# Designed miniproteins, single chains, continued (2), part 54

Each design is a single chain, and the fold is of that chain. pLDDT is the mean over its residues in the fold that is shown.

## One batch from the design tools (miniprotein)

Design m5858
Fold by ESMFold2-Fast:
Structure m5858 (fold): chain A 75 residues (1-75)
Amino acid sequence: VDELVARVTRALERHGSPEDARRGGETLRRTAEEVGDEAARRIADVVLRQIEAGVDAESAARGMETMYTHLVQRQ
């Protein structure tokens, strides 16, 4: 998960603010801890693709939080 967190936070920081990077990184770590590493990897894959497709970092970080919330609520 550390490599995924590093990659996602770097992408969010490059295309947005340090706040977006912190939110994304925290969301991935919480997803890994509360749901599992596979769920965190899937969120990371989606967000990295969104950023490469031109989605802004704030929207991408918000999307991560929405995905995390849905995964936790299904438990």
Scores: mean pLDDT 80

Design m5859
Fold by ESMFold2-Fast:
Structure m5859 (fold): chain A 108 residues (1-108)
Amino acid sequence: SVVEKAEALKEEIVKLIEELKELVEKDPSLSEEEKEALFRFAEQIKRSLDQAVELLKEGNFVRAQMELGASALAVAMELWLAKKKNWPEEIIKKLQEILDLLQEMLEL
């Protein structure tokens, strides 16, 4: 079902977010303010994914798409900022992988 596929993609995205958090925590080039902002951002994306999947379970496809679209835009903006600031390649790569899976969820 669409819901089962969405739940599987959500679990993959959450794993990538946790890997991103570990890379951020261990990186000495990022400021403490940048790390805290990224951690808050990561937790917000996880909450938005939970809401999107619940909306899909309720049959509210339009609201689920809006929630996922907003999350994808937020990750795209964070990725753009990361590239502008010349953040570590591994962090940029994880943000791209998260964005790619969010786009896959939007195509369900």
Scores: mean pLDDT 89

Design m5860
Fold by ESMFold2-Fast:
Structure m5860 (fold): chain A 102 residues (1-102)
Amino acid sequence: SKLEFLRKSTELDIEGLLETARSTAELFEKRGDRETARRALEVARRLVEEGRRVRDTGGPDEVLEASLRVGMGTLALAVATVLAEKSIEGGREMVRALEKLL
């Protein structure tokens, strides 16, 4: 069914978010910013918790929206990582922006 496909896709999106969040946190820790590393992991945890809740209880449209939200979180953390390599403050601002959307 469409719903079963969307649930499996959402699970893969969640796995991608967790991998990206770990990489983001490791980069911030390497740059001496343990607080932003912790915040990046906490943002990912909140997105994963909500994504799993909607995956397990929602209909097709709700699961699709949850999958897209998780994917946007992954993109934001990946951008934070790239920004932090060139400018740690740019990376911090991206993590803070993502926190405000939750």
Scores: mean pLDDT 87

Design m5861
Fold by ESMFold2-Fast:
Order: sequence, then structure tokens, then C-alpha cells
Structure m5861 (fold): chain A 61 residues (1-61)
Amino acid sequence: MTEEEKKLLEALKAWLDYAKTHPPKHPVIRETLERAQALLDAGDEEGLVELAKKYLPTPVK
């Protein structure tokens, strides 16, 4: 895992923490949260990074 992918993983964890206090209403976003949590619990860091690339805004630069 690269340093960039590590940053994406940390961003995804922050997003999960945010979502716990601001639960999403939309089913698609809720499904994505469940998927991300399951990947985190399974230790699938590669899957988490791929999910983060697809759904989180990547800080450019």
C-alpha cells in the first residue's frame, strides 16, 4: 500500500466516524457505509482503498 493509499484509508475512516454522528438517509450511501465497515472489520485494506477512490473526494495535489 502506497502513502497515498494510506491517506485514502485514513480519510475513509474519518468519513465512517462522521457518518456515525450524521447517519445517511439515502439507501445507496448507507449500503456503502455497511460495505466499508465490513471491509474494515475484515482487515481488507485494499478493498477499503478501492472504495475510497470511488466514493470519497480525493484531495488533489
Scores: mean pLDDT 70

Design m5862
Fold by ESMFold2-Fast:
Structure m5862 (fold): chain A 93 residues (1-93)
Amino acid sequence: FEAELRALTDAAVAQLEAQGKENAARVARLMHDLTLEAMRAAGLDPAQQADALAAWRAGLAALVGSDFEEEEVKEIEAKAPELLAEFREALAA
């Protein structure tokens, strides 16, 4: 599961970097780390892991189509602890 999640993120980051979208690549890496940490805490079963991978693929596709300003990236980075707490709570429900 973690290796497959990482492979999806690495492919998307490579595509974003090839497009010169460094800020979107930073967001993809940050969201990967937060998502993985939340999923580890939740202890997902194989069906939940499959759904999570499908959702992450959709999220990465949206990121590939996006541009971020430096200030937007900083705001997301500043809210990382809050986002992690929200992800953990959502997965625990």
Scores: mean pLDDT 76

Design m5863
Fold by ESMFold2-Fast:
Structure m5863 (fold): chain A 87 residues (1-87)
Amino acid sequence: DEEKLEALRKLREKLKGRTYEQLEATLDDVIEEVGEEEGLRAFAKALGLEIAPSVTREQFLEALKLLTEETEDPEKALEEAAKLLFE
């Protein structure tokens, strides 16, 4: 879905200068406060994303890693992140 890929492209741009470790720590702080299911949804919404209800912490973190790490193929990283978050 191009709309979801575009949202991830914008998020990747917005996350420039932030590390995976910072994002993981922020997510874990939210999960500690409100629980994993609610924390994942709240954090995703703060990032401008509507994720699938079945998304786990591990899938979300893998997607954040794909959005923050340096890569020779950014479009492939966005496609893999979309599979983790929206399928």
Scores: mean pLDDT 80

Design m5864
Fold by ESMFold2-Fast:
Structure m5864 (fold): chain A 64 residues (1-64)
Amino acid sequence: MKEEYRKKIAELYAESQKLRDEMEKAWVEDPEKAKELQSQYDAVDAERRKLIREYKKLMEELEK
């Protein structure tokens, strides 16, 4: 369970990096597409941060 959280967090991080690269490339030629990619990046990053918070709480509960 703990390792599953770590793996998912790493996968979301990799996905956010890919979206960032696509956004950077799109920004010059298609600003509207870059804005859409930014929204997708924000959503992925938010999910990653949420999992990190849940993982910390799980670790605290298991250590009690």
Scores: mean pLDDT 78

Design m5865
Fold by ESMFold2-Fast:
Structure m5865 (fold): chain A 63 residues (1-63)
Amino acid sequence: SELTPEDFARLVAVAGSREDRLRFLQDFPQVDQEFINQVSQLYFQDKLSASEIAEIGKRARQQ
């Protein structure tokens, strides 16, 4: 609930694999695509593609 973009970026980076990242973000029902896009803009410029972020945000919303 109180994850900063920095905390979120660190947690996603620690997950390592694409599947672990998707699973992690899907388990956070309070995370929306705008928040994920902000995290990507700040920290995941080469680690998360726009299409992956859109997919994660879409699935997280449906949780």
Scores: mean pLDDT 56

Design m5866
Fold by ESMFold2-Fast:
Structure m5866 (fold): chain A 64 residues (1-64)
Amino acid sequence: FEENGDFEKAADHYYREGDEALQRGDLEKAGENYKKAFDYYMKAGKATDPRGLEAKKRAEELGF
């Protein structure tokens, strides 16, 4: 769809939520948030950026 800075901000928000959940040992919530972060990085055209790739890898490590 459209390139929008709001998508990248949303991705950054969900990535942070994933990191916080992972630190708490909430693996399911961490995986869900990393998956959302990657989806938003894709919408922002940033799927191949290091942050987008990290979000994808972390989500896959957690079974998402």
Scores: mean pLDDT 80

Design m5867
Fold by ESMFold2-Fast:
Structure m5867 (fold): chain A 73 residues (1-73)
Amino acid sequence: SELAENLRYMAELLEKKGVTEAAELFRQAASEADTDPDRALVLATKAGRIAVEKLSDEELDELFAEVNARFPG
């Protein structure tokens, strides 16, 4: 699904930036996206919170730029 693909992409970006805990949670969210999208959203929200806490403002800007380039709306 598109949701599962998007969540896996977020996991790859975060692993590349060294935020392995958030990357693992996004991978778990991706695995559940097609069977339990509500649970996937909860896991993704937790992962996003960890990423915001661990990344600098510059790293967050880069992450958002990469996400927006892939998913422009």
Scores: mean pLDDT 81

Design m5868
Fold by ESMFold2-Fast:
Structure m5868 (fold): chain A 61 residues (1-61)
Amino acid sequence: MEEATVYVEGEPRVGDRATVVLPNGTQGIGVIVSVEGDEAEVLVKLPDGTIKRVRGRVIRA
């Protein structure tokens, strides 16, 4: 299963804004809603205006 990549500055926290890259390469901006170790769940606003909940691996910028 391909996971999204969640880019954050410093430690990820619920409520923080993050840049998300989906497995298909689409980039969006979202809000972190859950953090579990090396993973985060993010509500991402896509270019078409759709809001999608995705799980991804956290990478510090």
Scores: mean pLDDT 76

Design m5869
Fold by ESMFold2-Fast:
Structure m5869 (fold): chain A 52 residues (1-52)
Amino acid sequence: SIDEIKEKLAAAKKKTDEEIAKEKDPMKREMLRGSRETYEAMMNRSIELEKK
């Protein structure tokens, strides 16, 4: 289940990176980067739970 969560979060992060690359509005790009940071934090949390 943790591996499934990590896979889904990695896919969400990749999709957000692709959206950032296509986004021309600086404000929307910053919002997308915020989402990417959230996915990274969630993935790090999942890894931490796996290590316990």
Scores: mean pLDDT 77

Design m5870
Fold by ESMFold2-Fast:
Structure m5870 (fold): chain A 69 residues (1-69)
Amino acid sequence: SMRNEEVKKRIEEMLLEEAKKRGIPEEKAPVAPSPEQMEEIMKEFGISEEELTEIVRERILEASKELKE
C-alpha cells in the first residue's frame, strides 16, 4: 500500500531527527519509534495503534532480513 510506504518514511524521518537531536550517530538510531512518536504518526495519518504496530513490525523485519545476509 502506498499509504504504508508513506508511514514508513515518516517513521524513518522521525527516528533520524530524534537521533540527531540526541547526538546519536544515524547507524545507532533507534529502530522503533517511541510511544510518543507513535501517537504523533497515528494522529497524522489517522490510523489505529494496531495498524501502526504492524507497519513498524514490517519495517523492522525488512531491516533484519537485510542484515542476516
Scores: mean pLDDT 74

Design m5871
Fold by ESMFold2-Fast:
Structure m5871 (fold): chain A 79 residues (1-79)
Amino acid sequence: MESKIKELEREIRELEDRLGDSRTPEEARRAGDELVRKLRELSRIASEVDPERSKELDRRADEVERLLPRIVEAVGRSG
């Protein structure tokens, strides 16, 4: 379980970097969607060992999901 948590944390960091470096709307949407999915997966796993962290991860996922349409639109206007 801990190894899975560490792997998900690494994937989340990589996806945050990819989203920030996105140059096309398609790249931003793909990175953002995958980031939300990984954050929710980590939250489910973390809920068994750290409920506070699980809630924080769900809030982060909700924030990314809410902001993603605006990020995608902003990238599209810059292209």
Scores: mean pLDDT 81

Design m5872
Fold by ESMFold2-Fast:
Structure m5872 (fold): chain A 77 residues (1-77)
Amino acid sequence: MLSREEQLAQLEAWLAKAKAAAEAAGNPALLEVADALREAALELIEMREAGASEEELQAFEEEKMPALEKLFREAVA
């Protein structure tokens, strides 16, 4: 399993690429989606580090996914 530091490094690398692509495409609304995904991923990583159960992690994802989907829909509308 990846360490917290490795997970954060991979997340930052992916987000940097995603933000560069969004800026190149001229769609700054996608930057907000990328930031929201980063926040959710960071919270998930911190929950895992704190010893959250798999059930708690699934509940967190289920709570956050509708908000992220809405934000994405608004960004591409």
Scores: mean pLDDT 74

Design m5873
Fold by ESMFold2-Fast:
Structure m5873 (fold): chain A 146 residues (1-146)
Amino acid sequence: MEELENYIAQTKKDYEETVKLAEEMRKAREQDPQKAIEAARKFSEALNQLVADAGNAMRKAAELGDEAAPYVREVGEIVRKSLEIGLEVATPETLEDLIAAASFLEGQARYAAEKASPEIAEVMRELADGAEKLRDAFYEKLKAAR
């Protein structure tokens, strides 16, 4: 339980950094294209770190059983919000990183669901389905870019 709480605390910290970097991207777009590209890269790096820490939380929750279900829902909500911000601020150059992050999260959640109790497995499948939907949205945005 303590290890799961630590992974969740880290995921929350990663979320705060992701939100901050998204604001820096919005500001940079108004000033300098080069600064906007650098801000986008930092955002992608922070999002990848968030997804990695969320993946650790999901794996630990699957080991702990049904008592961990509220924590998985909390992590899923944080990741969903982060990926939605990613979709809003994405550039064609960073969309591949966002697709990779969403695909990794989907894979980790589906894998954890196979090993989890039924209640946790349901939450993990909901998270995986959400990640898949966001991945598909990133693909559509990438295809629309010229």
Scores: mean pLDDT 79

Design m5874
Fold by ESMFold2-Fast:
Structure m5874 (fold): chain A 72 residues (1-72)
Amino acid sequence: MKSVEEILKTVDEDYERALKEIDKWNVDKETALEIIEGARFFAYAVIRVMAKKEGNEEEAKLADEKIAELQR
């Protein structure tokens, strides 16, 4: 099973891949960016909740730091 760090890395890699493909989407670039950024934030929030439920406070903190970076 993937660790929280591996899942967070996969989310970041998927985000970068989506940014490269944005020009191929049948939607305007601003809307596509908002959807991608919203999906990234939501993914981090879900990972944080899962880590806390499993008692992985250190891994939950990593997700919290990723969320904080998106708000700057």
Scores: mean pLDDT 76

Design m5875
Fold by ESMFold2-Fast:
Structure m5875 (fold): chain A 112 residues (1-112)
Amino acid sequence: MLEKLRELAEKLSAEANSLLSAAAVAHVLGLPQQTIDDLLEAAREAAPDQEVFEEAKELMEELIKEGKGLEAAAILAKVAREKLPESPLSGVAAETIAVALGREEILKKIRE
């Protein structure tokens, strides 16, 4: 499952991957559903392929249900950085949420 998420992420934009990573972190932290929905909508708008986006979103949500939401967020953030390392959006959204909420454990998981 994690390997398949990486393959899908490689077909998405850096922006879409960063926003999906942020949505995964928001889900794990129990942020309001509106915040999660806003991040997912922004990710969809940033995605070059809607079918690939929907498959990546569904796989991410399945991983969250299995207790692997932080692993999913980490993969998405890593692929975002690999695609556009100099972009301020590459991996920063998920890390910013983790830092803002004082969750150093989550930040370490994303950086691994």
Scores: mean pLDDT 73

Design m5876
Fold by ESMFold2-Fast:
Structure m5876 (fold): chain A 87 residues (1-87)
Amino acid sequence: MTQFTEEDIRQAVADLQRQFRALAELAERQGHLELAEAARRVAELDVSAVPRLLAELLALHPDLSEEERALLEAMARMVRDLLERYA
């Protein structure tokens, strides 16, 4: 079975941070400035808080574009998988 090393975890975190930066750019282009700011903050913060934050953002911002919603859902899945594998 595949076991995660610290290097695997660092790579996964870097990939998540890259996705959050992409979401921030997309949200800014769509005029969703609060979402863009939140995504930038998450890219710089503890990844373990991300699933709760993403669920809250999805619930509080029903005006999200289809692209923004798809990215948020993908990020939530990636973080959940990362935490499950690391634990």
Scores: mean pLDDT 66

Design m5877
Fold by ESMFold2-Fast:
Structure m5877 (fold): chain A 78 residues (1-78)
Amino acid sequence: MEVGEYARRRALEAGLPEEVAEALGRLAELAGLSREQVDALVAELVAHRDTQSDQEILDGLNKAIEALEKAKANPELL
């Protein structure tokens, strides 16, 4: 299973919203995350639900995706 599909599945199994699961899947594929890193992020996002709205979590993931896409467009910044 591709890491993005693994991330989406793990997020949904943990009770995260579908939009958050999709964003995490995209982030995992873009960043080349391991399954262990995906599991750690899912646990962290679940913990954040006690203090943040689902929209705030989604916004954070989308900002991370945008930053990684910009870094890939400028490889000298890595």
Scores: mean pLDDT 80

Design m5878
Fold by ESMFold2-Fast:
Structure m5878 (fold): chain A 72 residues (1-72)
Amino acid sequence: ELTAEPPYADAAGGTRITITGSGFKKDDKVTAGGVPMKVLSASETEIVAETPADAPVGFITVNGKAVGVVRA
C-alpha cells in the first residue's frame, strides 16, 4: 500500500523521499530512525519529506508503518 522512493536514506541527512499511498492526513507522522522528518509537502496521496542530519539508523515510518530504512 505505501511505497517510498528512494526506499533508503543516508544517515548524513538531506535525502528527499517521496512516499506514495492513500488516505494521508495532515496529522500523519513521518519519522526516520524514530526522529521527525522535515515534511516539504503533503497531500492525500503523496508526502515529500527530507531526512534530518545525523538521522539514527532505523526505519522510515509513516504512522508507525515502515516504508524504508536509514543506513550508515
Scores: mean pLDDT 77

Design m5879
Fold by ESMFold2-Fast:
Parts: structure tokens; C-alpha cells; sequence
Structure m5879 (fold): chain A 94 residues (1-94)
């Protein structure tokens, strides 16, 4: 049964927050689409000189744990490309 999740991603790195957010969004959205998940909303909650916070609303048949693992892998890939760190990653069923 499809569920709706709120995914919150927080990154810290040497790039500006808008650049960090864009790199993370691309990797996460591509991974989600490949897994058959639907991205209902993408929001840049915060973009400061060295910090970015992204919020995604996702509809998927994946469990909370499977979705967390999928997003974590994508975010870690984005962080490596941007020489950034993943400060926080939260997946919450809505």
C-alpha cells in the first residue's frame, strides 16, 4: 500500500546552500524515481553560505526503513561530490 513520507535532509559544506541543495535534490530525486517512488513536492527550507536543508514529500510502496536507506545512499553520494557532510536525515510517515 502506498504511503506518503516527509524526507528532511540537512547538509553542511564549503559550497553555498543553494548549490548544496541542488546537488542533493538531483541525486535524491533520481534515486527515488529509479525506485518507482513519486516525488510530490521539493522544498529548499534553508540555504545559507555553508548549510542547506531540503524537504521532500514522497509517495511510495517502500517501507520507512527502505526509503531511509535509499535516500541516505543518494545523499551520501551528493555529499561526496560537493565535499559536504550529511548533518541530518529524517524520514517521517505523514
Amino acid sequence: MKKIYEVTIRLEGPADGESLARIAAIEVINALKKAGAEVLKVEIVEATPHHATLRLIVETDLSKEELFRLVKKAVERAAKKANARVVDLEVKEI
Scores: mean pLDDT 87

Design m5880
Fold by ESMFold2-Fast:
Structure m5880 (fold): chain A 79 residues (1-79)
Amino acid sequence: MLSEEEKQEILARLEEEYAQARALIESIDDPRRDEVLAKLDEYYARAKAAIEAGKLDEALRIAVEMGQLIADYLKSVGV
């Protein structure tokens, strides 16, 4: 079980990374941008819920999937 302090630290880092990724994607002029942002928002919400529920293994899996979405999109647009 994660302590409340550990959960808050993980959530803060997730929120920071999400905000940075979202800002980067928003700066890209691409017709898929809105679709990718919607998917990113969905992954963020799921990861946050998993952390709050103490499901760290699920949260980590979702974070990996979110990171892969970001990496694949940026590669596809030449970033």
Scores: mean pLDDT 82

Design m5881
Fold by ESMFold2-Fast:
Parts: sequence; C-alpha cells; structure tokens
Structure m5881 (fold): chain A 92 residues (1-92)
Amino acid sequence: ELEKLKEELEELAKKVEKLAKELGVIVAGYVKRENLDEEAVAESLAKFEKEAKKKGVKLIVIELEEDDDELRFLKQAIEELKKALEELEKYK
C-alpha cells in the first residue's frame, strides 16, 4: 500500500539523517527530471564537496530518477536510502 511505503520512507530518512549527524557525514539528494538544470545540480554538488573537504568529512550523494508511477518512485527512493544507510554504517 502507498501509505505503508511512505511510512517506510520516512523511517529510513530519519535513520539516515540521525546516523549522518552522528558521523558528521553530509548527505545530499536530488531527482533527475527531463527539465533538470544539470549545471545548477553540478554546482551545488561541487559546493557540498568543498564543504566536506573543509570539514574533513564524507559526502554521500543520493540520485533518484523521476517516475510518474508513485509506487515505483517510492520503492526507488526507499532502495536508495537503504544503500545510503549501508554506506553510512561502513563509516562507524
């Protein structure tokens, strides 16, 4: 059900946010769309990389693809957050 996937996404997002804060890791996410300003995204990611280097911390980037099917999009987002959580746990 859609509601259950949204709840799972929120719980995973909270876990990623909490662990990233504890480890001092910067987590940045964006959604690829047909009209995505790739220049603006690249510039923002470059800024996050510079900030991570200044602070001596890791940067994790989450990239999602736009999908008109909300269930498919939520499943993708959940899977990417699970990968981010696994990556964060490696830095413990």
Scores: mean pLDDT 79

Design m5882
Fold by ESMFold2-Fast:
Structure m5882 (fold): chain A 92 residues (1-92)
Amino acid sequence: LEELLDELLELAREAGSEELVRAVEELRRLAREAEELGLEEELREAERLVAEAVEALRAGRVEEALRLVREAILVLEIAIGIKKLEEGVASL
């Protein structure tokens, strides 16, 4: 996943999409948090979506890549939120 995210970020910067760059950076942050929480299933789904986003960007489909990245963000955000709620972790 990390290698695919690095490739996706480079492609997003080359495409000149500020919105996509920000989305990829947010996804990278969430992926690290999900790894720390052991969310292996959701990380696999995110990796699949990122791979599709890389292919979309290589084909010049910036809007589709952004949609796929946002789907990956939602997958990880929901899973992280549920995991933190279950563990009763309070922000210090």
Scores: mean pLDDT 80

Design m5883
Fold by ESMFold2-Fast:
Parts: sequence; structure tokens; C-alpha cells
Structure m5883 (fold): chain A 84 residues (1-84)
Amino acid sequence: SVEDQLDAFFAQQLEQAKADIAAAMQTLDDVDVIALITQRVQQFRSQMVAEANKLGITDYSKIDDRVQQFYDQLMAYLAELKAS
């Protein structure tokens, strides 16, 4: 389904972003890591719009919900890394 394709893309991008954040935590300060998360979220929104357009989706509310989840999960992951 269209939802399955968007969810698969979400999962792939989330795992890549988590790996990038884990690597950045070793070399960057907290301000720069937060800036990286902000950049990744903006890039993800643009990529999700592009994927949605390929699938004929014109209701961007489905994108906005996934972008919010992407941000929330990256912030939760950063908190987990800091607690470790």
C-alpha cells in the first residue's frame, strides 16, 4: 500500500539518521548535534514530500504526522545516548 511504502521509507531514513547522530555525538557538542537533528528533519520532510508526490499523494497531513514522529524519535534516541 501507499502507507506501507511511506512507512518503509520512514524506517530507512530513521535508521540512517540515528547512525549519523550516534557518530556526531562522538565529535560534536550538544548545540551542533541538535542543529544536525533539525537539518535531518527538514531534509526528511523534503524527501517525504518527493516520495508522496511519486505515489500521487496530495494530502500532506500524512507527511506532517510522519515528520513529527521522525523528530520525536530522533530526540528520544539522543536522550537514550546521553543516558548511556
Scores: mean pLDDT 83

Design m5884
Fold by ESMFold2-Fast:
Structure m5884 (fold): chain A 95 residues (1-95)
Amino acid sequence: SLKEEALKLAEKLIERGIISESTLEVIENSNEKEIYARLAIAYKILYVLEKKKEYAKKAIEYAKKAFGEDIKLEDLEKEGEEARKELEKEKKAAE
């Protein structure tokens, strides 16, 4: 399911110190559009970290579903890096 996929990606980002464990509860209570947005952001970040083409493809797919945006492959690294910085900043502000 989409929620199971989002939870698995969130666990990877928690292990890397990018998001807090409280995000798991938020995902459990999220609607479909919110899950697509979280999947898009998580895959952008994982693409920056691991450089796997599969993550790029999924980031583009879910960004289109969540935001109606066609993201160019060449912009994914920049967008993933900015998303990572923003999430780390939000986590730091909540602590």
Scores: mean pLDDT 83

Design m5885
Fold by ESMFold2-Fast:
Structure m5885 (fold): chain A 90 residues (1-90)
Amino acid sequence: SEVKRITREIGLKLRLIGHLFDLELRAPSVEEAEEALELAEEALREFGEDRTVLELALEVARAVLARTDDPEIRERAREVIRRAEELLAK
């Protein structure tokens, strides 16, 4: 369904923007950081051809990396950054 695909894409973009806004305003909890990265990973997996999705996922991962000291979350954020940059280079 085209409507379902478009709705999901818009929904993911809006949720990524929401997480990015929150991350710019305050330091996330571990759970909030994990939720933001999970959403970015989902977006890269489902819409990795959409430049706006790639740019939003990249910025979310960068914001998480800048605002967390948790080593496992930092490593996960770096992997999202690497994947998004790789896809953007194509």
Scores: mean pLDDT 87

Design m5886
Fold by ESMFold2-Fast:
Structure m5886 (fold): chain A 55 residues (1-55)
Amino acid sequence: MVATITAEDASGEVFEERVEIPEDAEEATKVLLEAIKEWEARGLRVRSIRLEKKK
């Protein structure tokens, strides 16, 4: 499945990134948490996450 992460930087610029995640809930959670952590480390604020289960 695919997760679309929307984040905003300090200037108010909005970014969208697509992350391919496994179907397994535990593995998907790990991948998403790692992505969020990386974005936060860059000073970006995560606003929303959308999950698409359609293959």
Scores: mean pLDDT 76

Design m5887
Fold by ESMFold2-Fast:
Structure m5887 (fold): chain A 100 residues (1-100)
Amino acid sequence: MIPTLEEIREKFEELLEKAKPYVSEELVKRAEETFERLIELIEKLPEEVKNEVLIKMDKMLDTALEQLDAAKTALEVENVVKRLILEMEELIEELEKYLK
């Protein structure tokens, strides 16, 4: 099943809300800015590629939410958010190369 951009946004917002008490405002802002940049690129993609990227992003967010639920320390929560940012940055680089 292909997720919608709205469903992806809702999952990201849920993840961020769960992480906010345990991470710095700077890290939250970086996650939000990285996510916004990624969504902007996704909206520019052809439909077939967009669908593949949405599925990948949905899986990435599901994995991050599961890791967040398993986290027992503020440091573990911070590491989940940092990993998600890196994965989103890698996807941004992939999409920017595709759109050239």
Scores: mean pLDDT 86

Design m5888
Fold by ESMFold2-Fast:
Structure m5888 (fold): chain A 94 residues (1-94)
Amino acid sequence: SKEELLKEMIKIIEELIELAKKLNDTRSATLLEQALKKVKEVLEGKGGMEELEEAVRQATMAILRMKEKHPEYAEKLDEMLKRIAEIAKELAEL
């Protein structure tokens, strides 16, 4: 369902925020917190596809930034990015 997909995206973004904080990457953490807020607004019916697309863009920027700075996490970050993209595609097809 749309709700289950949005909740899964929220969980992934929350895990990314914790990783960004662990890595002391405050800029990536801020981008991810902005993305999280937008996904939560969509889940609450206060936002639509534009907010979701902006959230995915912000999360993608943060992931790519973290991969460049911390290549030791590249595999995990790529898996998380791939899952966010899959969820976004499924939501767009609903």
Scores: mean pLDDT 90

Design m5889
Fold by ESMFold2-Fast:
Structure m5889 (fold): chain A 71 residues (1-71)
Amino acid sequence: MSLEEQQALFEEMKATLDKAVATGDPEITLLAASVLLSSLNTIKDQIDPELYKEMKERIEAAIEEARKALE
């Protein structure tokens, strides 16, 4: 996977996560973030470690906020 392809994928994942958060529904955010995290883990060995870390941290932060909102 090229760096350009990785950056495009990062932007797509970020846009998907941002749209889920924008719904204001923590259940939708949790579902979307969980799916994105699973997808990210599947391609972990094909992506730059720094991009992986940034995306993982964004997804995990969204999961934590959604879980707090559901408690």
Scores: mean pLDDT 82

Design m5890
Fold by ESMFold2-Fast:
Structure m5890 (fold): chain A 82 residues (1-82)
Amino acid sequence: SPRELTILMFRGLALFSEMDLLLRQLRRLDPARAAALAARYAALRARFDAAYAARDLAGMRAVLDEMEALVAEARAHLAALR
């Protein structure tokens, strides 16, 4: 549905913005871990962009669930460095 697509787009923007901020912080404190997380983020971003272009709502949702897990992992790493 158009409503579902819009919700997934905004969810994606929020998660990507948070991941970008977390990676900025991690690059200063643990650059090797930041590089590994950035590679996984780039792969998930490419999959999300492909699903969005195809209007594959199930694919978008699956990628965003993986993005939530990646954001949680990045937050946990950052918290351990405090």
Scores: mean pLDDT 91

Design m5891
Fold by ESMFold2-Fast:
Structure m5891 (fold): chain A 77 residues (1-77)
Amino acid sequence: SEEAIEALVEEASRAGRELLLKGGADEETAEAGGEWGRDVALGIESGEIVPRTEPLLALAAEIRARSAEVFAQAAAE
């Protein structure tokens, strides 16, 4: 459902922000990280982004795992 996809994108945005904060980024950079996480999640879902670096591969694996969980929950309706 659209709600499930929105929840996934919001979670990816949060993950992107937290990843940068944990890496020592400042508040402004962390806000950009949230937007980046959202865009990366949508790009990977659409197939526009093909992960090639270890951090992107790790993020892609997490997004795929969360997507599978969200779709499983939606299918249980």
Scores: mean pLDDT 64

Design m5892
Fold by ESMFold2-Fast:
Formats: C-alpha cells, sequence, structure tokens
Structure m5892 (fold): chain A 92 residues (1-92)
C-alpha cells in the first residue's frame, strides 16, 4: 500500500503554518485543514517526521483552536533551518 499523502490544500495550510512560525504571527489559514495535515504528517515516516514531531508536540494541545502561545513555543524550540528542511521534504 502507498504511504499516506498530503492533499494540495493540506500542503498549502502547512506552508502558511510554517511561515506563521517563522514570523511568530498567525497568518490566515483553514484551521481544520491544518489540523488534519498535522495528524497525517505525525503518522508519516522519514526524516521529515522527526523534525515535525518536535513542532507537533508543542502545537498538539493548543493547535485547535490556534493560539499565539503555540507559535511562540514552536518558534523558541525550532530553528529556521529545521522548518525549511521540513518544508522541502513535504514538497512545500
Amino acid sequence: MADEVLTEEEKEALRIFFTSILENKWLPLDKDVLYEAVLKFARARGTAKSIFEGIFAFARAPLYPLKEETLKRIHDRVTKKMIEKAMEEFGL
């Protein structure tokens, strides 16, 4: 069976999410699509998963609804390089 694949809408939501983390500010996005994308990614395999597991751990509880504290926690814990690598591995 093929691995779980993100939809184009889920990729766009993740791209906006990562940009929000880099800017430490929530940008307009579909929160439901983001939540589903984060859950799919947390179940994926590979190098991208290990990078995103760090991000997901801080986002999980306050991700829905999205909160400013969630972005700050992720921003403080991850490097720009880690986010860029995760985006590259997702094809974002």
Scores: mean pLDDT 63

